Designed miniproteins, single chains, continued (5). Designs and how they scored, part 103

Each design is a single chain, and the fold is of that chain. pLDDT is the mean over its residues in the fold that is shown.

## One batch from the design tools (miniprotein)

Design m19805
Fold by ESMFold2-Fast:
Structure m19805 (fold): chain A 77 residues (1-77)
Amino acid sequence: MEEEVERLRELAERYAESARMYLEWSKETGSESLRKIAREYLERLREVGEELRALGAEEAAREIEERARELEEELEA
């Protein structure tokens, strides 16, 4: 369980980095395609949060959910 939680946390960090990178790039270029890619990574990040919750890692899931919410607010701004 703990090893799976750490693996999912690392995966979440990768998805969050990708979402932010594409979000920033989409804002610079005005590209809807890049914005869509950022949203897809954000959705993957949320899925990791759901998997963490299913494993009983409630605190880790909450941290990932908060991070996803912050990224979503920036994406929708």
Scores: mean pLDDT 83

Design m19806
Fold by ESMFold2-Fast:
Structure m19806 (fold): chain A 55 residues (1-55)
Amino acid sequence: SIEEAKELAKKVVEELKEEGYSKEEILNGVKDGLSQAETEEQKVAGETALELVEK
């Protein structure tokens, strides 16, 4: 489940980049989602997405 959350985060970040969202736009969206995260899976997905966007 944690591994699935990381894989999903990677897919979503890749898709948003392909759709033309800027790195800053994706980062702001991820930060907003992470601030509302309640489960460990949501937190792991958010942290993974942050790392991927900042690369």
Scores: mean pLDDT 78

Design m19807
Fold by ESMFold2-Fast:
Structure m19807 (fold): chain A 70 residues (1-70)
Amino acid sequence: VEDKFFAALPKGPTLSPEQLAAVLIYAVTKAVKDEDKEATKEWFLEQLRRLGLEDLIPVAEEDLDKIYGL
């Protein structure tokens, strides 16, 4: 199943620095096997807000809730 987060990103060949940072942080967040999955999710959503990518928050939260089993 394809992540909705990636589907919501621009389809062009070049991502902005903020979008690229969000992709890298998302990949790390997705790989976390920490007990504090909810705090890790909230931390990632806060990074999206700081990067000005608040429009990606709903799909990122949905993907992470599914991945983490929240």
Scores: mean pLDDT 75

Design m19808
Fold by ESMFold2-Fast:
Structure m19808 (fold): chain A 75 residues (1-75)
Amino acid sequence: SLRERLRELVGRLTGLSAPRTDALTKEMIRLAEQRGLTLEELVEMVRKALAGDSREASAEVQDLLDEAEKILLEG
């Protein structure tokens, strides 16, 4: 449920294809867990970033996206 919601939010934020969005979402979850964030907290951060509600959330989500994209698209 939360993973599916996160995938939809990441897809809306990035505009990527479903397979690319799925891979990116999985990597974002892994990286967020390494940073001490729960899946629920990650979903809330991405939602806030998509809505433009928090500069801090937008910066953290962009950093997670950049790191995840480097891992998936450079390899």
Scores: mean pLDDT 81

Design m19809
Fold by ESMFold2-Fast:
Order: sequence, then C-alpha cells, then structure tokens
Structure m19809 (fold): chain A 83 residues (1-83)
Amino acid sequence: SEVEEFIEFAEKVKERARRVAEEARRLGDEATARYAEEAAELLEEIIEEVKRTGVVTPEQAARVVGAAIAVVGAELELELKRR
C-alpha cells in the first residue's frame, strides 16, 4: 500500500539521518550532527503518526521529502570533508 511504502521510505531516511549524525559527531561537526538528529526525530514523529492514523497527509509527505533532500546534502558535505 502507499502508506506502507511511505513508512518504509521514511524509515530509510531516518536510518540515514542517524548515520549522518554519528559520522558528523565523529568528525567534530556538531552543527551537522544536531541537524541530522533533529531530522531523525521529526521523521520518527511522522512515522508514528502515520502508523496511528493509517493516512499520509500532503504536509507529512512534503516534510519527509524535505528531510530526505537535507540528509543527502549532509551526506555530500561530510564526503567533501574527507581528505
């Protein structure tokens, strides 16, 4: 179902956000770590609400997509810091 696919996608973005937070913390990038932790928390809240209601709102979908874009940006930023 669309709801199950949405939850699976959001869970994967959340896992990536948590990995970004851990890597950023390891590199001493506290700002990126905090941002990624906030994104993971937002995604968890959306996942729990969608599981409870069985409905995905357009606002929730937009927030998950926005979080995915931000996580990809943070992953690229951390990659560029590698030497």
Scores: mean pLDDT 87

Design m19810
Fold by ESMFold2-Fast:
Structure m19810 (fold): chain A 67 residues (1-67)
Amino acid sequence: MEEEIRRAQEVVDRALAAASEEERKRLAEASHNGDLDRLLEILRRMLERAGLGEEAEEVIRVIRREY
């Protein structure tokens, strides 16, 4: 459980470091609107582009569990 959360945070950090300004803007907009499904969709695409697509499902599951 603690390892899953830490891994998810590390994966998100790597995706954000590789993300474009456009991707970061879309993520911020989804967060501002409280649209979890949109937020997760954007995050998944960012992870896939960063080569972390395999970890995307784990990250999404962890985020959904916290809600």
Scores: mean pLDDT 75

Design m19811
Fold by ESMFold2-Fast:
Structure m19811 (fold): chain A 74 residues (1-74)
Amino acid sequence: SDKEKEAEQLYKKGKQALDQGKYEEALKYFKKAVETDPKSPVTPEALKLAAEAYEKLGDKEKAEKYKKKAEELS
């Protein structure tokens, strides 16, 4: 579906930003991927990597929230 493809592309952009140490940019892409298609196969991984990005930014509360949400979705 169009939403699934868009979510996958946003997820890939988020991963690229994360690899470059651009944690705030990575979070914007991961959040948009989840919003675009919450049921997408990439959603649990996007939430998990968003938690890692929050941890790198020192936001422990948001990191824990996103980690728990990822665990609930597998």
Scores: mean pLDDT 86

Design m19812
Fold by ESMFold2-Fast:
Structure m19812 (fold): chain A 78 residues (1-78)
Amino acid sequence: LARAQEALAAGDAEEAIRLLAEEGVELLSREFPELPRELQEEIARLGAEALVRRARGEDTSELERRARELERRAEAVL
């Protein structure tokens, strides 16, 4: 978390997203081990991107649409 905030402060949104996505995959692997790794990675990356955009005061409506699609795909494999 702290490293992601540091990256954002430095203007490196890509690095912040990478760090948050890595943490998200670890969390998803622990809570939803039944989800395919690829889907865990997509969910973690989308969540990281949404968090970064929200922190910057940017619109997240497109990311919310993608989140609904990923939720449907997750339900299909659970």
Scores: mean pLDDT 77

Design m19813
Fold by ESMFold2-Fast:
Structure m19813 (fold): chain A 58 residues (1-58)
Amino acid sequence: MLLEEFERALREGDVGKAIDIIWKLGKEKGDEELALKAITYLQSGDYEKALEIARKLS
């Protein structure tokens, strides 16, 4: 599941991969605005809020 890959990317500090995964989730759910919000949290280091959004998109 993409969510498991996202959680792994966050644990490894691979923000670029986490961004790629969140965009895929946003496209699949038709909520690119929510995906963009998660990307903003990733860029600010707020991984907990980014993960919460990823769970909503999964």
Scores: mean pLDDT 82

Design m19814
Fold by ESMFold2-Fast:
Structure m19814 (fold): chain A 60 residues (1-60)
Amino acid sequence: SEAEELAERAEALGALAAARGADPQTAGKIGYEASKAALEGDVEKAKELIKELERLLEQA
């Protein structure tokens, strides 16, 4: 489902951002909240938080 795909992507991006030098607490929190939003059906919030993780990756 889209929710499961977004949740998996959020967790993967959070871990990747931390591995590439982003603050692990910030990256982990955003990844967790994006995954939670996706699983709760808040697809729009999940997508916005995923964009934040992608931005952190670009700055890492």
Scores: mean pLDDT 82

Design m19815
Fold by ESMFold2-Fast:
Structure m19815 (fold): chain A 80 residues (1-80)
Amino acid sequence: SEKKEIALRLVEATLEWLKKRYPELQDELDKFYEELKNATTIEQFKEVLDKLYEFVEKHVDKATANAIKAALDTARKLLE
């Protein structure tokens, strides 16, 4: 699906930005990206986004978390 491809590219760009600011989170963020790439259904993709959302909320500052969560929400809406 073209929508899933666009959503994945948006998340990729977002995670690449986040890894530059939080290099200590690189391994976990790379695992989330691989799970998103390997999601075979839109529901599986959304489940991984929800887990990534929670991870970001727990591990980065509130302002950065809010910006990343907004980008992830945009990716989620593209799947509608």
Scores: mean pLDDT 85

Design m19816
Fold by ESMFold2-Fast:
Structure m19816 (fold): chain A 76 residues (1-76)
Amino acid sequence: DQEERMRVMLETARETEATLTPTQRRILRLIEADGKSFAEVAEELGISQATVRRQYARARAVLEEGNRRAAEAVAA
């Protein structure tokens, strides 16, 4: 059921995004949507590149866990 699979994926994606901090969501959008480098994000947010890399890695881990759960739920 494609419709049920889509519903489960959307619900899991929303739950995963809600787990991210505002800073982590901002970093993800700047890097993934806007194509900015860690240096550019660090300059824009006024934080170190090491902090950007750390927060990005944590945000990606949260998204990967969410995607894994969504894939398992969709697979029945």
Scores: mean pLDDT 73

Design m19817
Fold by ESMFold2-Fast:
Structure m19817 (fold): chain A 55 residues (1-55)
Amino acid sequence: MPSLEEIERRLLRVYNEALAAGASDAEILARLQEEARRAEELTGVPIRIRLQPRL
């Protein structure tokens, strides 16, 4: 079972990879929501997605 820290790092990597690939905000959110849902199933803890807007 992955730790919460590992889950957070995975979510951050997915976010950064999607940004680098030029994905839209909607696509990034959808991917992060899928990863968060899977993480919640593994840990039983709600995972909050926090996106900071790009300046």
Scores: mean pLDDT 71

Design m19818
Fold by ESMFold2-Fast:
Structure m19818 (fold): chain A 67 residues (1-67)
Amino acid sequence: GKKIAVVAAPTEEEAEELGKKIKEETGADEVIVLPGATLAEAEALAKELREKYGWDVAAYGSPAATG
């Protein structure tokens, strides 16, 4: 199945940079960035995508997104 990373960070720039790093480290097929979102919101989306599509989805957040 598809391997997807959902990335939350306070700004679009931080989310894009973290997304690039996670893609390189994990080999994810796709990266979904959530600027201004919390890690909890990224985890909620990851769960929804797993349940709806059966994808292998993991959530990641910057320290500032763990609010």
Scores: mean pLDDT 78

Design m19819
Fold by ESMFold2-Fast:
Structure m19819 (fold): chain A 94 residues (1-94)
Amino acid sequence: GPIVELAQEIARVGYDAVRKALEEGKLSEEEANRYLIRIGELAQKMRDAALNGDIEKMRKAGDEIVKLLEELGYPEAAERVRELTDKMIEEAKK
């Protein structure tokens, strides 16, 4: 459903940014793997929070992904995650 699809898209945006950081030499393979795991865990937390109507936990997890992407130097990816988080919150309110 829309919640699962939005959580998957958030994870995809994050994974693509981590892959780009690895290709650009910003991260080692070990660091990239840790980022991928953390982004996956945060996207899963967002999905679970959305299914329980926990808007605060959704925002917190989304904001953590945004911060990770900003720290990696991908502000456009961070903004995309922010937009997808807002869409996911609106879907959770229905």
Scores: mean pLDDT 89

Design m19820
Fold by ESMFold2-Fast:
Structure m19820 (fold): chain A 91 residues (1-91)
Amino acid sequence: EVAEAERKVAELLSEAGQAIDAGNYDEAIRLLEQAKEVAASVPELADFARLAGRLIDLVKEAKDGSQFERDVVAALAYIAAAIAKLTAERL
């Protein structure tokens, strides 16, 4: 169950990164909210719930900022997704 939840968080974080790259910031926020909810339901994933919350705030700031700021936020979402996927694969 924890591994399945972590895999779902990884999927949602990766999709959020793709949405940011596509300029779909509202979709990215929705995907990050879903990742936060999934992570918050599992105590072992509390760090990912906090991270998703921080990424939501960063997307909200970056959408009205520079392209470089948006590129960095997308990269952070992809890195978070990769970490979640690697951790889930070890379980």
Scores: mean pLDDT 84

Design m19821
Fold by ESMFold2-Fast:
Structure m19821 (fold): chain A 65 residues (1-65)
Amino acid sequence: SEAAEEAIRLIKKAAEDLGIRVEVEAEGNKITVRYEEYDPLTDALFEALARMIASVYGLELEIER
């Protein structure tokens, strides 16, 4: 899905910009974000951005810490 590909691209860019290491993948209407190293201080902003991106593209977001 073009929507899923664009959402993955934007979420990965947000992670890079914030210095957060994550794995991002899509299956159907679901985006999964997996933290390689979880930091609550920077996570709150990244999680908010990931949720916003998923919502805009009509995708379900799952976060694995």
Scores: mean pLDDT 80

Design m19822
Fold by ESMFold2-Fast:
Structure m19822 (fold): chain A 60 residues (1-60)
Amino acid sequence: KKKEELKKKREEAEKLINPDSPGYRTRQRRRERMRKLAYEGAQKLNDTEGIEALKEAEEL
């Protein structure tokens, strides 16, 4: 039962990963939004160390 659902979900996910699919770009946009929110929050708190840590983690 679950095996069939997982296979179907994987096939759909593969379509979303396809660069031609808008789903692939949506994932990139979500990551970008999380990045912006983290930076914005750190800036509001004047947490320069937090901003630096975020940059280093992404460069890894």
Scores: mean pLDDT 64

Design m19823
Fold by ESMFold2-Fast:
Structure m19823 (fold): chain A 79 residues (1-79)
Amino acid sequence: KKEYLEKGEKLYKEGEEAEAAGKYGEAAANYALAAYYYKKAGDEEKAKEAYEKAREAALKALANPADVAVLARFSAELE
């Protein structure tokens, strides 16, 4: 689906911009959404690449105590 591929590309770019700014939590979220839309578009290779980027950004975000606290609160809310 062409619209999903376009959305994935925009989100991937936003993730790259967030990562360059040191906003790893935001980068992880944008990369994860990009992977979701790439998968919906049927582009498994781009989805995998976006997922790998999301994972890397998430690990960097988890190294920040403020981001860890936010993620802990979010996990509690999902219960």
Scores: mean pLDDT 74

Design m19824
Fold by ESMFold2-Fast:
Structure m19824 (fold): chain A 105 residues (1-105)
Amino acid sequence: DAAAARRAAFAALPAEVREELARAAGYYLGVLAGRAERLGNAELVAELEARVDRIAADTGADPAAVRAAFEEGRAAALAAPSDEEAQALIDAAAEALQAAHARAG
């Protein structure tokens, strides 16, 4: 079972690494959701919210921690002074997520 194998591999990572990955992933989805909300794309916001729960389930991460990071990212994107600055937050969050994956592997 590929999903079970992925959860086992994730669970084998040090707790700090799992927490960093979960937080980075949640935050990234949050800034995407905030940007989508600024653009009036309610369908994409709903899809991204569903991904938060799925990521927590698939990785074995704490759902509350992933949700908190998501809400932080969403708030940051909504508070951005411009759509261009909201896009810069997405780029920065993507780089942070990639860096967290590099530390895990």
Scores: mean pLDDT 81

Design m19825
Fold by ESMFold2-Fast:
Structure m19825 (fold): chain A 60 residues (1-60)
Amino acid sequence: SELEKKIKEIEERYDKEVAELRAQADSATDPREQLLLLMEEIAVRGEAFVEIKRLEKEAS
């Protein structure tokens, strides 16, 4: 369905962002930098959640 396609596109986009942040965190040697990257990952996951929930609500 169109909804399933849109959700998949959103998930793929955010999965790429999360993967990049995880790679950066794994490479970081500064604890403060690691903390900031962890917080950014949480924010990115939160944005994905909100975007998907809004899309589901519009389709119901």
Scores: mean pLDDT 84

Design m19826
Fold by ESMFold2-Fast:
Structure m19826 (fold): chain A 80 residues (1-80)
Amino acid sequence: RPVVVPKEIKVEGNTITVTLARTTDPKIARENIKKLEEFLKNNPKLTDEQAEAAIGAVLEAIVEATRLNLPDGTVIKITL
């Protein structure tokens, strides 16, 4: 059962741009989620509160993208 995962993440001001990918490999899914969390938590341009809000928003968008069966390469933009 393929799941949607974050592939690429970009932060510009208060906007986070995430490129999504689909995978059936649970190891790849786990690694991509971990990289997302570490990237946002360690980003010097984000406060801890903004990083947590961003992680939550991206994870919610991934759940919705999986539910809607969105294709590889779908780009989402999240404004903090």
Scores: mean pLDDT 77

Design m19827
Fold by ESMFold2-Fast:
Structure m19827 (fold): chain A 88 residues (1-88)
Amino acid sequence: AEPVVTASGNVVVTEAAAGDVVTVSARAERPEAPLVGTGVMELVSAAGVVLLEARQEHPAAETVTVSLTVPADAPRGTVTAAAYVVSY
């Protein structure tokens, strides 16, 4: 079975290994304003190195959820997954 780590919020800190799937969600900072624009997800190593960046365009939504697979050559350890939406 594929290992899955699921968390909700703008930033998730978890322990991950190569091939693990990390699921993160971004929500509008103002709940009264929907998320409109490009969702951006970043996976960052404990040393502050960006391992993976994913972008997705979406229609207006309160929450954007993306799953990222830790690269096969990534070092083991604590990773920080950050999710945010760029909108104007």
Scores: mean pLDDT 59

Design m19828
Fold by ESMFold2-Fast:
Structure m19828 (fold): chain A 57 residues (1-57)
Amino acid sequence: MAALREELTARLRARGVSEDQAERAAAAIAEAYERGALTPEQLDAALDTVATHYTSR
């Protein structure tokens, strides 16, 4: 995997997201960021949204 996807997966796992969900979310977010569809601030907001969604149970 690209280094960005690995970093985002690790950050989501540190927030309590499962490995499977973290990998899927990280891959989608990393791809969007690498295409220029997301700013750094939007990347952080997307990570917060994913972490909240999977940990607010």
Scores: mean pLDDT 77

Design m19829
Fold by ESMFold2-Fast:
Structure m19829 (fold): chain A 73 residues (1-73)
Amino acid sequence: MKEAEELIAKAEEYFKKALEAAAAGKYEEAAEYLEKARDYLLEAMRLMGAPEEELEAARAYFDAQIAALRAKA
């Protein structure tokens, strides 16, 4: 659980950086930060026992958001 909590905290940090970058119009940087947030969150979900279907759904959601940010860059 502690390891998952640390990964969630890192994901939260990168989400904040992504939001700041997007607010500044830096969409490519926002997409890169969102990729890091996605990776940390998915690893936390795995450690917490999330089923593969939930992991795939979460990944797909983030991949779509990342693509949308890059389309604005």
Scores: mean pLDDT 85

Design m19830
Fold by ESMFold2-Fast:
Structure m19830 (fold): chain A 61 residues (1-61)
Amino acid sequence: YDELLARLADEPGVVALLRRAQALEAAGLTEGAKEVLRSAAEALRLLGREDLAAEVRRLAA
């Protein structure tokens, strides 16, 4: 999470989604976290950040 968040400092909307997923995982809400991570990955694809989208999708697996 921390390295990925640092690489996305210019994308505040995506950072907010990743922080939400991190909080859900900490609370034990794994399926909710995976759903939010999939949304973040889709947003990254639409922004043309395919490499980062792939990394986020791996976190959701």
Scores: mean pLDDT 78

Design m19831
Fold by ESMFold2-Fast:
Structure m19831 (fold): chain A 61 residues (1-61)
Amino acid sequence: MLSKEELEKEVEYTLYVMAGAVYEKFGDYEGAAKAYEKALEIRPDDEIARERLAKAKEKLE
């Protein structure tokens, strides 16, 4: 019962979260922060994405 719009947002959100995790794994904290910021544009209340973004920013000094 998900609408096409909700499904598209879910896919986009998932891709940004996965991209952030990949960037973190390779030490690209700038790329990770950017990816998590995009995920939060889709789901502003996502505590996990917000926490991951904060950690990535911490690594950037």
Scores: mean pLDDT 80

Design m19832
Fold by ESMFold2-Fast:
Structure m19832 (fold): chain A 50 residues (1-50)
Amino acid sequence: TQAEQYYQQGLEYYKQGNLELARQHFAQALRLDPGHADALRNLGKISELQ
């Protein structure tokens, strides 16, 4: 799905240490699929990281 594509892209940015782009992509995944538990969890994790 489109939500899954944004989630996967967010993971790539997260691995690169680009937390801003990772957050934006996880947020877009949640906008498309509000039930995307992995995207929600990763957004919370980024909020803790700085």
Scores: mean pLDDT 83

Design m19833
Fold by ESMFold2-Fast:
Structure m19833 (fold): chain A 67 residues (1-67)
Amino acid sequence: MEEEIDREVKIGLAEIYLGIGNFLESKGDYKGAAEAYRKASQIYREVGDTDLAEEAEKKADELEKKA
């Protein structure tokens, strides 16, 4: 239960960062959006979801190139 609860909390936090990143991107804040996506990627890596982590990191890298 402890590991499952901790994982659920982290995934929820990652989803919040994805939402923040999407919102900042829609406003043209590419640097802020990239930072939010990188935080989400780091959290996904911590919980072992490498596919979601790589998607978020790729998105952050693409936004950083636009900034």
Scores: mean pLDDT 82

Design m19834
Fold by ESMFold2-Fast:
Structure m19834 (fold): chain A 94 residues (1-94)
Amino acid sequence: KEEIKKKALELAYLAGALHALSQLDPDPVRANELRTLADELLKQAEKLGKEAGVKESDIASAFTAGAVRAIGDALENGVDATTEKYLAEAEKVL
């Protein structure tokens, strides 16, 4: 179904965003929480993507797009505000 493909790509995008934010966060505790959540989202994205026939390269592209966007958002708006935004989006797609 198209909905499963879309969810897989959305999860990969959010995983990339949170992974990038984990690398930018100066708080090691929050950085570790973000990395753990990013890993979980990427695992779900890969599982759903495989089920829906999404190419591994498309999952990787979505992850990269999320990471690049999150870095841009953090440079413009600050790491804290950007992290709060992407965490809220991750909870919404749970």
Scores: mean pLDDT 86

Design m19835
Fold by ESMFold2-Fast:
Structure m19835 (fold): chain A 65 residues (1-65)
Amino acid sequence: MLSEEEKLLIKDAIEEAEKFEKEGNYEKALEIYEQVLKYLEEKNINDEIYEEIKKKIEELKKKLE
């Protein structure tokens, strides 16, 4: 599974995406969340964080409609 360093990188990426959401830059936030989701899928991680990221992606896509 993820190393401690990889977990911190994912947390930092999520924090960056949240900043873009707060700025109204949903396109950039979506890009970051999709990158995180893809990385988790490549590592065969499908836990709570994976589900939360999927929900965020769905929410952001609705905002961009």
Scores: mean pLDDT 80

Design m19836
Fold by ESMFold2-Fast:
Structure m19836 (fold): chain A 101 residues (1-101)
Amino acid sequence: MQLTQSPSSLTVKEGEEATLTFTVSGAEPVARVAWYRQKKGSDRFELVASFSGVQPGQTVTLTLKNLKPEDEGLYYAALGDSDRLEDARAFSAGTELKVEK
């Protein structure tokens, strides 16, 4: 199974939106794709969004709107059997999001 998340880094201005994409490739269907955020200075992963019924080769898109400096951090897509972090089978390489004033 190959996991591709794009972009690897993104800088946006406050009040703008950011679009992150995640593509799953492989022969097996996936039950769920979940997006997690690790905010700057935090050791905690927070669930941002969750998508079910993802097919191999399908691109899953996360759009973050009205971004604020507190939204900066690392964003990861994960494959799993649920949107619980403990059920994650694989993580993407992630996206570093920066919010500029």
Scores: mean pLDDT 78

Design m19837
Fold by ESMFold2-Fast:
Structure m19837 (fold): chain A 83 residues (1-83)
Amino acid sequence: LKEQAEELKKIANLEEINDEELEKIAEVTGKAIKELVERGDYESAEEVARLAVEAGRAVAEGDIEKAKEYIKKLAEVIEKAAE
């Protein structure tokens, strides 16, 4: 979880989000959701899933800055759940 949050924070600070970064976000987010569900933290898992959908929509709309905001929120939710 802490490792996944750190990776997402790094991606949120990039100038551009490319296909490679999108694949990494999906992989990291999927691993975080699995870990949270295994811990019984369904509230955090649901919020992470919701933010991931919103980030994907922002990318599809070409709003990279909005996508980066959602990715940052994703990292913050995962980091808080890990603490």
Scores: mean pLDDT 79

Design m19838
Fold by ESMFold2-Fast:
Parts: C-alpha cells; sequence; structure tokens
Structure m19838 (fold): chain A 72 residues (1-72)
C-alpha cells in the first residue's frame, strides 16, 4: 500500500541519518515514523476517513521529501 511504501521510505531515511551520525535528523525521521504509525492505526480503527487518511499521507510524504533534502 502507499502507506507501507511511505513507512519503508521513512525507515530508509532514518538509516541514512544514522549512517551520517546526524542525531537531529534521526530524531526527525523517528517523529515522522511514529506519526505515520499513529495515522495508520487511526485509519485501521475506523477513526479516520479515507479522504483524511490520504491528506495526512500527502503531508507526511512532503515532510519526508524535505528530510531527504537535508540528508544530502
Amino acid sequence: SLADELLKRLQELKEKAEKQGNEELVKEAERLIEEMKRVKADYEAGRMSSAEFLEKLMEIGKRAEELEKKLK
């Protein structure tokens, strides 16, 4: 699913930050991973509409892209 692909991407960004020794960016990636897990859990529990879920995925995806730019 798109959510699982985004979660995998966030985990890869965390690993990249760890390899660079950038503790601040590791923490940023961890925050995004936890937010993504929470959003997924809320959606699976029926507490979130499909439209709201997609909107939150797009927001987290944009923040992941910004994090990726910092890891260059």
Scores: mean pLDDT 86

Design m19839
Fold by ESMFold2-Fast:
Structure m19839 (fold): chain A 69 residues (1-69)
Amino acid sequence: GPVDEADVNRALAEIALTIATKDIKDPEVQRRAIERGRALADEKLARGEPITFADVQAVVDEVLAEAKA
């Protein structure tokens, strides 16, 4: 069947988010990181741009920094 490249990129983004968030002990912080990462993925894919692992790590780092502030 036909596979949309955007759907593949979204699936890869979710795998990267799972890996990047696994060590987050606070479930609310983990949830926020996943939600922001998915929102970024959706925004980039809507622009025709792929999401990278670096983008995912940046989102996780931002959420962790906010949680420490």
Scores: mean pLDDT 78

Design m19840
Fold by ESMFold2-Fast:
Structure m19840 (fold): chain A 73 residues (1-73)
Amino acid sequence: AAASQEQARALGEAVKASTPAENLEAADRAGAGVVTAAQSGDAALAERSVRQLKEAGAGPAAVEAARRVADTA
């Protein structure tokens, strides 16, 4: 959906702005996992992907954006 694509882009931007450069690839992969989980209704994948984002050092705004995608889509 168009909304999901916009949410994915906003999440990617927040990740890039707040995550250490060395962890960006891992954080980007985790963010994509959150979007995929939301689109497929996979709650377990959503929880794992949000945890991986936190582990990569993504900032609070990026983690909150990911949580909202996981919870509402």
Scores: mean pLDDT 76

Design m19841
Fold by ESMFold2-Fast:
Structure m19841 (fold): chain A 94 residues (1-94)
Amino acid sequence: MEEEKKKKLEEIDEKLKKIQEELDEIAKKLEEKGVTSIEEADEEAKKIIERGFELMVEGLKLQIEKAELEGRDPAEIERAKKLLPELIKEYEEA
């Protein structure tokens, strides 16, 4: 039982590391373009921002799964689960 849980946690940690590395690269590209907001972004910068949003959503889903596997506070997990659809809605309404 513990070995299976440990393997799942290691897989999630590897995925989160890759997401963080890609987010860091996106942040550098946006900084090089001088983009501080979505409204100031050109079409190329908007695509970079869209990719960053997709990675943030994926990262949040993985963080929730990790928290559930680690047996973290159910209230904290529920808060994160509620944040995900609100973030998606805000992006779609923008």
Scores: mean pLDDT 75

Design m19842
Fold by ESMFold2-Fast:
Structure m19842 (fold): chain A 103 residues (1-103)
Amino acid sequence: GLDRLQEVLGDGFIELREKAKSVEDMKKLAIEIGQRLVEEARRLGYDASLEVKEENGKYTVTVTIRDPLGLTWTVTIEVSEDGPRFRIEGPTLAEVEAARAAA
């Protein structure tokens, strides 16, 4: 499950750093990485969605992944003139323990 999603993210980060030659290339690659992550998450039985925003010179691809227990992960790929940035936000320990106790 999560190991495969981490592999997709790692490969995507390498592609952004090695292949992107412009902000437009970074934007295209960021959405492709987000789409691959959504497809892989859904293949693994997770709910996943992708949102794209462009505001104030920043292009943001957000992937929300929800497991069968209702635990949520958010992956954010930000593209700007300063380069690409990745952020991963997962469930708290309390949310994980509550979901396990309820399931």
Scores: mean pLDDT 79

